Designed miniproteins, single chains, continued (3). Designs and how they scored, part 102

Each design is a single chain, and the fold is of that chain. pLDDT is the mean over its residues in the fold that is shown.

## One batch from the design tools (miniprotein)

Design m11535
Fold by ESMFold2-Fast:
Structure m11535 (fold): chain A 90 residues (1-90)
Amino acid sequence: SKVDLLLEAERKIYEIAEKLPEEKKKEFEEKYEKILEEMHDLEVVDNVSVDEALKKFAEEVIKLLKEVGKEYPELKAQVEEAIDILKKFL
């Protein structure tokens, strides 16, 4: 299901966050939570389709993850794994 796929992606995203330096982890989690809130607002407040909300969520999180992979090359494999899951929403 799309929910199971979203939960799998979120789990991978938080695993990446745990490997970041504490200050960068906080910044990353704040940005991710903002993206998640924007997706929720699209579905609940703006009545955007679930598919469109998930696509926008995936696009924004992929951008965030690409920034992490660029700054932390040692996390690139884990970043690419999370991006591959998110691409299933595109």
Scores: mean pLDDT 81

Design m11536
Fold by ESMFold2-Fast:
Structure m11536 (fold): chain A 67 residues (1-67)
Amino acid sequence: MKLSEEELDEEVEWALYQIKLAIAVRSGDYEGAIKIAEEAIERFKDNPDAVKQFEEDLKTLKEKLKA
């Protein structure tokens, strides 16, 4: 298994978005977390696995705001 430079850069950015999202959620900043998830979906729009993960997070965050 070999990672290209492009794949490595995407993994690093994905990890950074996951960290930012986790910090916002743990701080109770669901509005900020939603914004981070939406930005991640746009950034990784060509990566179906990343989009699916962040869309699931976004749906969960929106449900928490309605509760």
Scores: mean pLDDT 77

Design m11537
Fold by ESMFold2-Fast:
Structure m11537 (fold): chain A 89 residues (1-89)
Amino acid sequence: DLAAVFEEGLAEIDRAINRLVRAGDMDSAQQLSDLRAQAREAYAAGDYRGALRLAIQGLDKGIAAMNARGDTDMAARLQAVRDRLLAAL
């Protein structure tokens, strides 16, 4: 189910945003928020492929930010969802 995988991707981006906000990394949190908003707009417009690509970009930035902070558990969680979104492309 494309919609379910997409929503799971956005939910994990939201978890990453919350962790970055709590850590004081506002720049990374803003970048993820912007990509999440763009992904939702693309999906609402019927550009499902564009929406998945934007969500993957958000997850990639989230993985990099989590790895930089040593949050390997969250990075692994984001990677698993990213792999599922890639399989849906």
Scores: mean pLDDT 89

Design m11538
Fold by ESMFold2-Fast:
Structure m11538 (fold): chain A 69 residues (1-69)
Amino acid sequence: MPSVEEVKEELRRIFEEGKEKGLSAEEIAQKVAERAREMIEKYKYSKEEIDEVKREILLLVDEAYAEEA
């Protein structure tokens, strides 16, 4: 099972790949959220771990939209 730090690193990698490929902020946000959901469903993290992942998602989504503006 990946640690919360490994999950956050995976989400950051998806964000960086999306930017390099020229994806829209919406597409990047969707990919990040979808991957996080897949990992949470597969590995059955605790509520506290899920909350930490949600904070990373919010930061990455905000960053994606800020770069598009």
Scores: mean pLDDT 79

Design m11539
Fold by ESMFold2-Fast:
Structure m11539 (fold): chain A 96 residues (1-96)
Amino acid sequence: KLRYNREKLLAVLKKDPSMQALQKKYGLSDNGLLALHFLGMAAVYQESGADGLADHFVRLAAEFLEEKDREQVFSQLPHLGSKATAEWLRKQLEAL
């Protein structure tokens, strides 16, 4: 069961002007913004070789990712890390 305080995390993300601009630019829902945030963390851990943490954050992203946000979130994967990382993230999300 989900342990993250969604409302508290979302409030923190929405205080960042860059996160507000990104949400508006790509038309992301609040859940889409949360999913993209966790995918960014997964990318960092995957690139550092922390496979268990990368898998954990992909699963968290999948819990928030709604079908209506899928296309826009997938369009942002190339901006989260290397080409290999973007392809890995896409494959993990398509398998879930």
Scores: mean pLDDT 81

Design m11540
Fold by ESMFold2-Fast:
Structure m11540 (fold): chain A 80 residues (1-80)
Amino acid sequence: MLEEMAEYLSKVTGVPFEEALKKLKEWVELFGEEEVREALEVQELNHQAIQSGNQELPAETLERIRELGEKIEKKLKEAE
């Protein structure tokens, strides 16, 4: 799974696979695997919206982003 995420990250950012994999491992260690996966999912949705020529995200996508943001905020507060 991490290797597939690293390939995706490499393709999106233009960074070589090995560099993407290294950064991904660092992010997983700092934030957790599920949080990194969710962040990449949000980034993919945002990328698709931009590619479609829409600067404003669909309401359903915005709701998902807000939900993920609230979840991250809660985890950050628990870590404090």
Scores: mean pLDDT 67

Design m11541
Fold by ESMFold2-Fast:
Structure m11541 (fold): chain A 65 residues (1-65)
Amino acid sequence: MAADEETNKRVVELQKKTGGLVLYGKVAGESFAVAITKTPEDQEYARKVFAELKEKGYVDEVVVS
C-alpha cells in the first residue's frame, strides 16, 4: 500500500473515532499531520496513531492539541 493511501486511511479513521479535526498534507516536500481533539483520551490515541505513522516514515511532523 502506498504511504499516502495508508496515511490518509489512518487520518480518516482517527477523525471518525475522535470526532475532532484531523488534517494531513505536504509542504515543501515535508509531510505533516495535525489533530485537534476534545479529551485527554483522544489526544493520547491521536499521539499513538501519529507515532506509528512517523515510525513507518509516512509523516515527518505531527501536532496534537
Scores: mean pLDDT 77

Design m11542
Fold by ESMFold2-Fast:
Structure m11542 (fold): chain A 71 residues (1-71)
Amino acid sequence: DYSEKVKKLFEEAGKKKQELLDAGLSEVEANKIAKKALEEGLKALEEGKSLEEALKIIEDTVKAAIAKHKA
């Protein structure tokens, strides 16, 4: 169900915000990145992509941000 998929994206974004904070990003940067990742994931669902694809978009967005912070 679409509603359950949206709920899963919000849960994932919350977990990824914590990962960003644990990686040493500020609250402001973590919120900004998590929000962007969530918006991209929601857009993927609206375009008819699977939940797995939307979750991967959130994962990849956050992973890229952490890599840039560490570099």
Scores: mean pLDDT 84

Design m11543
Fold by ESMFold2-Fast:
Structure m11543 (fold): chain A 85 residues (1-85)
Amino acid sequence: MKAEKLKETLELLKREAEEEKDPKLKKAAELGAEGLEAAAAGDAEKALELMTEATLLGAEAEGGSEEDAREQAEKLAKQAVELAK
């Protein structure tokens, strides 16, 4: 069920944001949750923007690639919009 999977992912991100002690990872989880909520509302552009900011913050905190973070954000935003249909 599409709505249940999106709800599970949103709840997971909210839990990670509450439990995270690293300020960058906490903000990344919060932005990721906002991105999923935007996707659920049908705002694909806002979902991509928020998920891009979230993945870039996560990459900065963990020493990842900015290019890989942007590609991951595009994939996640597209999947979230498909799940919200």
Scores: mean pLDDT 75

Design m11544
Fold by ESMFold2-Fast:
Structure m11544 (fold): chain A 85 residues (1-85)
Amino acid sequence: SSKLEELRKELDKILEETEEKLDKAKTVQEVLDIYNESVKRIREVHDKYLKSLSPEDQLQAQELTTRTIGRLRGLTNGKIEELSS
């Protein structure tokens, strides 16, 4: 659906912005703060779109959101490892 495509674009934008912020982060605490804020943004975007989606599309949206948070965890863990070296 077009609303699922809009959700995907918004989630992709959050990931791109988060990756840029993580690149500039100098401490583990800054990385964790960026992670927490990005998760909050992802959840807010998901909740806004849920009201516009069919039940079938809501399941797809949940999968997409879960995968997005998974990718975010990967980026965050990678940055923590770099700073801990």
Scores: mean pLDDT 88

Design m11545
Fold by ESMFold2-Fast:
Structure m11545 (fold): chain A 71 residues (1-71)
Amino acid sequence: MEEEKKVKELKEFIDKVVKGEPITDEESERFEEIGSSLPEKKRLEIGLYMAKKLGLDQSIIDDIKKALEKL
């Protein structure tokens, strides 16, 4: 449950980046701190969300999914 809140906060941060809102150094540090506090599987889940939101190549999305399955 606590991990769900962290995941939501990171997704909101990604949505701001995708919208083109400016990110401060303090916000970047907070994002990194939250990310570092999450287990690897949850960090990959956030990476997948970001890749999909940014419309990255399917190969990148597939690589992240494969990494998630290996964990």
Scores: mean pLDDT 78

Design m11546
Fold by ESMFold2-Fast:
Structure m11546 (fold): chain A 72 residues (1-72)
Amino acid sequence: SALVDQMNAVIAQLRTTTDPDRQTQLMDQFANLGAQLAAAGVDDKTVADLNNQFQAVRATNPAVAAVFAAQQ
């Protein structure tokens, strides 16, 4: 899925960036892609896999954790 590939790319960028402005931009992009993914009706395993990867990033970056809470 193009949406899943894009979300994985954003997660990879979030793992390596330390710039707060870039973090905010990437999180906005992730939220927008997440909304599109939900609308597309993808399978539960794909959603769980993406959420698990995001939780791994959240554990290492407080800014990502804050935006994740706001996304819900």
Scores: mean pLDDT 73

Design m11547
Fold by ESMFold2-Fast:
Structure m11547 (fold): chain A 90 residues (1-90)
Amino acid sequence: GPLTPEEKARQAIYDTLVAERGLTEEERKAVRENLDRAWRHIDEARKYVEQAKELEKQGKPQSEIDELREKARRHVEEAHRALGLPVRPE
């Protein structure tokens, strides 16, 4: 079936990284594995952001909201680390 918008975006990022860097087959495999790891961290960051928004709507203490946002930020940092390279979304 057709790719989802998210799957299409993931594929475009992978294709861009592979095309720009002239990678070997082993390096292409490593890039795909690192992208999969990065996407798992982005998915976790998304969950923490949504939890923080819900706490904000409930008028919970700013410290609790900030803790969830910090957890999301750390997952984004882990995604960046997993990529080992700046990812261009274009």
Scores: mean pLDDT 77

Design m11548
Fold by ESMFold2-Fast:
Structure m11548 (fold): chain A 81 residues (1-81)
Amino acid sequence: MVTLSKEITVPKSKLQEVTEAWLNTILPKVLAIPGVKEVTLNIIGETEETVTLRITVTAESEAAAKEALELALEGINKTLA
């Protein structure tokens, strides 16, 4: 098993949209990647204007973990556009 994490900072005004996209679109797609076992999204920091999120992926291989993490980050970034 391999565990990888990445942090992303999002505007507070977009947090609801990011959370909805995560639950309805991003998480199901990431979990569909072969070898992915666990995916979590946690709030790790907050300011007056922003929220910092940590995405953690546990997978059978580093390649699967990297693919899952990149897909998750891409999905969140698309929500911010």
Scores: mean pLDDT 86

Design m11549
Fold by ESMFold2-Fast:
Structure m11549 (fold): chain A 101 residues (1-101)
Amino acid sequence: MLEAELAGLGLEAGLALARGDLERARELIEEMLRLGEESGDGQALAAAFRLAAATVRYFDDDKERAERVAEYLERAAEAAEAGDFEKAREYAERALRVAEE
């Protein structure tokens, strides 16, 4: 159940990032981080970040920006898998900053 919810949020976050809807992307990423931290399920959170990264790569017409955003989302996934939710947040914030460019 949680894995499906996080996957849905990751897909929506990736679409928001690809479309430049940064307010919506931030809201979705904060919800992903909250659910991951409250559940302690770093694997589910990591899967959600990887789905967001794949979604950005596919749907963002600016492929150079898409790769930079996706790189930070992949770093957030690696941190989440390690149980380092603070570092996952840091990398997600970096992804949002790159998306603002």
Scores: mean pLDDT 89

Design m11550
Fold by ESMFold2-Fast:
Structure m11550 (fold): chain A 80 residues (1-80)
Amino acid sequence: GSVDQRYKARVALGMASRNLLQKEDLLQQLEDKKAEAAKLSEDPDLAERAREEYNDNEKKIQTQIADLTKQTEENLKIAK
């Protein structure tokens, strides 16, 4: 392909790589919050609040992961 096509492919691969790292960070944050919520849930007085906070965080993080996954797929199409 042309130099321009190679440049676009390289940029797209770089963006996909960046999105993957961001997704890994978000997955780690979700696991950390899940572990914290599970620990707090052992205390009946804290269980309900811990569950509510985890559910809110899970929804936000899962939405971000879905967006990053979509962006990665689009970038990989460009890099073909």
Scores: mean pLDDT 81

Design m11551
Fold by ESMFold2-Fast:
Structure m11551 (fold): chain A 80 residues (1-80)
Amino acid sequence: SMDEELAELEARYQELIKKADEIIKKSTNPGIKKRIEDLVNALRQALDYARRTKSPEAIAQARELLDFAEKELERIEKNL
């Protein structure tokens, strides 16, 4: 169901926030902090929009952004 997909994406988002906080704490680069914060904020807005509309397209877009964000955080962490 769409509610189950949204719950899955929300759980992944909460896990991503925890990882983001860890990366920010380890980084001395203020540019990395801003990039991560902007990404986390964009993802929060996409998830809120998907939950509000329950549109398959909005849910798919939120999933794609989450997939991108997870890969970007992994890339940043590996280059710290």
Scores: mean pLDDT 88

Design m11552
Fold by ESMFold2-Fast:
Structure m11552 (fold): chain A 100 residues (1-100)
Amino acid sequence: DELAKKLEEATKETEELGKEAIETLTKVAELDPSLKDEYEEMKKRVEGLLESTRQATEEALASGSEEAQKKALETAQDALASAKGALELGNKELEKIKAA
């Protein structure tokens, strides 16, 4: 099923990029104590998005429902966009820390 394959691929991309975002946010929190609380909260939000995306994908694939799989795909795509934003923000902050 093409839809199931797209869902699995989107979920995998979200997990891989989310993991990179978490590592980047962790580095910012370690290097700048003034940002620690803010970046720890962002890390928890990304971790929550990865968990909810994983659960939605597993349930949708187990259901065999095309409608459920389409909704899970939208959830994975939204989570991917959020993870990209967090990674970009973290990388921008790391560059500022290096420039200081």
Scores: mean pLDDT 85

Design m11553
Fold by ESMFold2-Fast:
Structure m11553 (fold): chain A 105 residues (1-105)
Amino acid sequence: MKKEKLIELAEKLAEIARKGLEYADSQPTSPEVERLKRTYEALVRQAEALKEAIERGADPDLVAASLIGMARVLLKNGYFKEEAEKILKELEKISPKVDALAAPL
């Protein structure tokens, strides 16, 4: 079912964000690295909230749009762009009609 796949993709996005946060934390401190760490922390919280929302009966298309926005943020400034791109393509297959509604956060 569509909901199970969205939960799987939300978990994968959260995993990428956690790995990105750990990698950024290993880098020398700079304003750019600090901004990126805050972005990853926000993405982890967003992915977990969206997973809970799906489990509680949220609209799968609205959740897919939010996950697409998150994947796009990871593609622009992330360390794991290839993994984020794969997730984006899977989300677009599930909800192609909602791609235009995707918000960054």
Scores: mean pLDDT 76

Design m11554
Fold by ESMFold2-Fast:
Structure m11554 (fold): chain A 60 residues (1-60)
Amino acid sequence: MLTEEEFDLEVEAALHYIRAAVSRLAAQVYLKKGNLEMAQKSLAEAEEHERRARELDAQI
């Protein structure tokens, strides 16, 4: 069984993966609408969330 601390880390990692997926979807929508600035910001946010999720996963 995961400890309570390990469970919290796993949940936080999962939330970062979800946020990354949402940001990537937002970037695709912005690209389709021609908003390149918002698309680039959304991609950068997705990459940062994916990085944090991987760091948290490595601690579990």
Scores: mean pLDDT 83

Design m11555
Fold by ESMFold2-Fast:
Structure m11555 (fold): chain A 86 residues (1-86)
Amino acid sequence: EKIKKLEEEAKKLKEENRETILEGASVTVRYLGEGVKARMEGDEEKAREYFEKMAREDKELEKKAEELRRKAKEAEEEAKRLKEEE
């Protein structure tokens, strides 16, 4: 049942990818809101700090999402290869 294990691993990685995107989007929206709020209060330095944090979170989210997607694809391809051999 190695094929079943790989399919479960791929499913788990896809779920982690979805959760990572949702969590990252939530953090990004929070930083955006704080940045806009700081700008409305006239604190341009604080606004800039939040927008920079938002940009950093977006880049980290993209890298994490790509890594999880790659791992899920590798597990799916391995499962498919094993099915074709049997």
Scores: mean pLDDT 80

Design m11556
Fold by ESMFold2-Fast:
Structure m11556 (fold): chain A 78 residues (1-78)
Amino acid sequence: MVSLEEMEALYQQQLAELERAIAAGERIDPEELALGREIAEEMIKQLKDFDPEAWAAAVAKLKARAAALEARREAEAA
């Protein structure tokens, strides 16, 4: 089982990164914003309509997307 606190911590880390990027004067692509909004929207729906199967799927997608963003950041830094 994944704790809500752990999920919340992950979300806060992503928000902190966005704040850092904004402070640095960098613009975020619309696709990145759209993806973040879809993830947040799915999480809200899952919390309101508790379905174990859908919850597990949402967590898996969130982790996969986070990993993809991290890989892209590494490529950009190189």
Scores: mean pLDDT 65

Design m11557
Fold by ESMFold2-Fast:
Structure m11557 (fold): chain A 72 residues (1-72)
Amino acid sequence: GPEEAARAAREAGEKTNHPGARQVMDALASAAERGVPAEEVAKTAEDIAQGSTDPYVREAARLAAEGARKAA
């Protein structure tokens, strides 16, 4: 559910130990907490993983997408 998707996003950001990745992942977690479905959170994380040029943001987004898909 949304709580599990939010948790996955925050944990992904923390694991990269990168401020920019954490900020992006916290925004994604906030969206889930506001009621964005886990499936849509996963899709957004996938888009970030594909579009970001920052390797830490890409890795965090991949982890968040996987977690959000399992929460869907």
Scores: mean pLDDT 82

Design m11558
Fold by ESMFold2-Fast:
Structure m11558 (fold): chain A 119 residues (1-119)
Amino acid sequence: DKVREEIRALTEETIEELRAAKSVREALRIMVRSTIRLMELMTQLSDDEAVAEAREFFGAVIKELFDNPLLSEADVRRIVEAALTALQIMGILMNIPVSRILALQEAGYDEYLKELAKR
């Protein structure tokens, strides 16, 4: 429960920071940093719980990226790709099983494709 509360707080903080972002570079930094923090928090969760929390986090923050008037569709794609790359690197550094890293990357990319399809 505490970990889920911390992930929800991270999601809310990330959304507020993205709304306040003044450049593509700032949005990129916010997304990478928040994705790294998400990976740290998810270490205490089961694989299924981590995938569910990743879907909720990425669903909310990717929607915010698409709704941000400073970001083009191409900018959103690059930011999402950078965040998922950071997820992979952090997962490797933390000795997370490759199967879990792949499942989390697929969850994030699925949420990106889902939001893109609504546009």
Scores: mean pLDDT 89

Design m11559
Fold by ESMFold2-Fast:
Structure m11559 (fold): chain A 70 residues (1-70)
Amino acid sequence: MSKDEAVELFKEGLKSNNPDVRLAAVEGLGKLAEEDPGNAEILEILKNALTDEDPNVRNAAREALARLAS
């Protein structure tokens, strides 16, 4: 699977009504962002996940962004 296909699948996962699916999508996007830290689309998606209704999803987004800042 290409990185572009992976981003598309994770973007669809973030639209899920299941917070566990959205959590997995944020974790996957965080790993992709570590491989491509300059990708503005992935960074924007992770920042939007900071406003998710589920606290575990918000925490995963914070952790992903913190790793990119290192």
Scores: mean pLDDT 81

Design m11560
Fold by ESMFold2-Fast:
Structure m11560 (fold): chain A 63 residues (1-63)
Amino acid sequence: MDREEKNEAFLMRDPKTKQPNGKIAIAKDGKPWLEISVEEAKKHEEELKSQYGEKIAEVLKKV
C-alpha cells in the first residue's frame, strides 16, 4: 500500500551558524535533489510551483 507522494522544499542553512545560506533545497519523490539560489528560485517560481508544489512559494515567502 503506497503512501502519497510528497514534494518538499526548505531553506538550506549553514551547519556552523544555522543561518540561511541563500539556497533552497528541493526534493520530489523519485527525483534527485535540486539546490537553487533563492534569487534564481524567485525568478522561476511559477515553474517550480508547477513541478514541486506550493511548498516552494511558502519557502520563498520566509526569505
Scores: mean pLDDT 67

Design m11561
Fold by ESMFold2-Fast:
Structure m11561 (fold): chain A 104 residues (1-104)
Amino acid sequence: KVEELLEKGKSYFEKGDYKKAIEYYRQALALDPTNQEAQKLLGEAIEKDPSLKEERAKGYLRQGQLAFWQQKFDEAIKYYQKALELVPDNEEAKRLLEAAQSAK
């Protein structure tokens, strides 16, 4: 059953459906928490998930905004650039970056 779940997860990963791959790998780990292959594959799928890139980008936007409020504009710029590296089409990150650059 664990091997079947890993195979299904790998199939979805190859198709670019990282969310379904993650779901199958999590099911495999629920059955065998010590399965090193499942842990590795889950990590790789999480890294490829666009939704987790968006979550990480939101984290960078929060850190950048805190730096901006502390008048640490160079630090804010770096965080907003990191957010855009993960999600290049994020309009909020673009606006915040422009505001931080204008505040120097």
Scores: mean pLDDT 81

Design m11562
Fold by ESMFold2-Fast:
Structure m11562 (fold): chain A 87 residues (1-87)
Amino acid sequence: VRQQAQQMSQQMRDRLLQAGVSDGRARATSRGMYLSLTNDDVYQRSRELASQGNPVAQAFVTGRDYINGRSSQSQFNQSVQQAANSM
């Protein structure tokens, strides 16, 4: 659902900004989250990159798991913080 994807992307943007990431980078990263949540090809690429240790891609995967009830809010928050620390 687009509304859930928008909410998750906004949460990622807000958390990245809170962690000191620039507006431009936070916006670009949150757009990547939205695309990973709404496009299966982008999601599969995110899974591949996450398996290779990419923390931003890991946050995208964790966000989709949270929407599907397979992850918690705290796990998503932790993954976004790890992504921010890589920026």
Scores: mean pLDDT 84

Design m11563
Fold by ESMFold2-Fast:
Structure m11563 (fold): chain A 79 residues (1-79)
Amino acid sequence: MRYRLTVTAAPGAQLDPEAVREAILAAPGVLSAEVRRAGPTVLEAIVEAEDQRAAAQAARNVGALPGVASVELEELPEP
């Protein structure tokens, strides 16, 4: 299943897309992750995961990174 993570930086913090990608991939049941810059303080990740629990764990891993203010998780519809 596909999910979107929207990752927002804390004021003055700069997010490393590679660190965010590694945090997502560290979650069991995550199959792939593509991270891109969506704005000056926002990264967007498209995550392919076995289930919603794996995607939620990926969001928790990202939220634990220094400089992350918030993480939003959204399930994407089937194409």
Scores: mean pLDDT 84

Design m11564
Fold by ESMFold2-Fast:
Structure m11564 (fold): chain A 81 residues (1-81)
Amino acid sequence: MYGVRLDEDGNLVVVKGVSEEENQKAIEEAAKRFGISLEKMKKLFDAAVKYQEALDSGNEEEAKKYLEEMQKIVDEINKEL
């Protein structure tokens, strides 16, 4: 399945073959690092995963939809920082 994990530099990356446990840990670490609620971080990463799935399947309309959803969540986060 697609999910998120931390890379060697501590950045979050969307990759294939992530376990649910690895995905959850990456989301928790990101929320803690950025001082953002776990719920908001999870919504952002769920959208990022769906965006990557759409890109890999060549579904440009779905990719655009999830990109806009990600941007909306990022805008909400930035207003709180």
Scores: mean pLDDT 76

Design m11565
Fold by ESMFold2-Fast:
Structure m11565 (fold): chain A 91 residues (1-91)
Amino acid sequence: LSEEMRKEVNEAMVRLIASVTELSLKNSGRPELAEKVKKIIEELAKSLKDPEKAVEAATRILKTVDEGLEEKKSDEEILKKVEKVKEEALK
């Protein structure tokens, strides 16, 4: 309801998306990639002052990871695509 509550809700959503992304990668047998992607989401959230923009960026990373897993891409290729999403979000 308040501006502060809206910020807290969006920050909680980013943390949830990061956790879901980490679990998806761990369940797919990619724990090292899970740690790297989680760190990228956390760094991105810290860099973006707009909480809604942070949620949008985290959601795009989750989608990128899910698509990469479905396509059976390598850890390096998924990480490269996630890094590109991060760069585009910071622009």
Scores: mean pLDDT 84

Design m11566
Fold by ESMFold2-Fast:
Structure m11566 (fold): chain A 95 residues (1-95)
Amino acid sequence: NCNNLFEKAVNAFNSGDYKTALKYARKVILYCDPAKNPEIFVKAVELRLKSADELGDNYAFFLTRLIISSVDSSDGAELSSETKNSLKKILKKYK
């Protein structure tokens, strides 16, 4: 299900349907365990930020950044250093 949700988000983004991409990327962030699906989680986070930026959806953009910042600052025992570093790079790229 996690991979299917991510695929829907990617397909929507590639077709210019940023609203649908934003929706499915959010579902990936909510339903995918980042410890079990770190690569898909990181990619979904970036896709959601890209989609929010394309739409000018400042609320979704900043809310997504806040969630990532909370995950990083919580010393999330379930997240690898590689996943945490990927999220930090995304936060720096999408200010």
Scores: mean pLDDT 79

Design m11567
Fold by ESMFold2-Fast:
Structure m11567 (fold): chain A 92 residues (1-92)
Amino acid sequence: EDEKMVALAETPEARKELAELTLKKVEELGLSPESLELVKKALDAFVAGDAEAMEEYLQKLAEAATPEELKAITKAIHESALEVAEKIRAEL
């Protein structure tokens, strides 16, 4: 999974697909408005390739979100990464 996540981060198209799927999944989780906004900002920074901004927003998310929200967000990211990786494999 870690290797697949690294591969997904290598192309702008894969980063955008991963961010869009993750956002769709986290919007369905019923997160607090603050946690949802931080996830959106982290995903925007990820798509832009801005690692410093992404780390800043992820740190703020870790401080603002509940442990339950963090688990749900992490699960959504992992599920989105697996889905995008499978799609990329099917298109090769």
Scores: mean pLDDT 76

Design m11568
Fold by ESMFold2-Fast:
Parts: C-alpha cells; structure tokens; sequence
Structure m11568 (fold): chain A 89 residues (1-89)
C-alpha cells in the first residue's frame, strides 16, 4: 500500500541522510530532504525514483526527477523556494 511504501521510503531517507551527514555531503542531504518533501506531497513513486538515483550516485538524475515532480504537483511559491534551497539552487 502507499502507506507501507511511504514508511519504507522514510526509513531509507533517514539512513541515507545519516550517512550523508557523517560525510558532510550537503548536496545529498538536500536531495534527501527534497525526497521527503515529495513523500509529504503524496508523490510516492517519484520519491522512490529519487532514492534509486541517489543510491546509484546519479545526483543529476535525482535533481531532474525532483524538479519535474515539483512542476507536476503545482507547488506554491513558498514550497518552490523551500525546494530551491534544498537543491542548492
């Protein structure tokens, strides 16, 4: 179910975020925060794709998925500004 998938993705985000924090990897931390934002917005499939891209080391692909999902979700001006900050834009 979407609830079970969301819980699993949140656990993966927490684990990856801890690893990125230990490495002082601000870019990966920003992408993981954006993935959590996508989950909160109900974009479960897109969040899963972002996590897969991060695990593969393809941060460019992760950023692209986040930006495309944000546009599709019709983010408010404040949500978009928060997302830009998380992505380092």
Amino acid sequence: SHMEEKEKLLEEIDKLSEEAGKAIDTETEGLLTAARWLLDAGAVDEAAQVIEAIKAGDLEKARKIILEAAEKLGLSTQQFISLEVMLGL
Scores: mean pLDDT 79

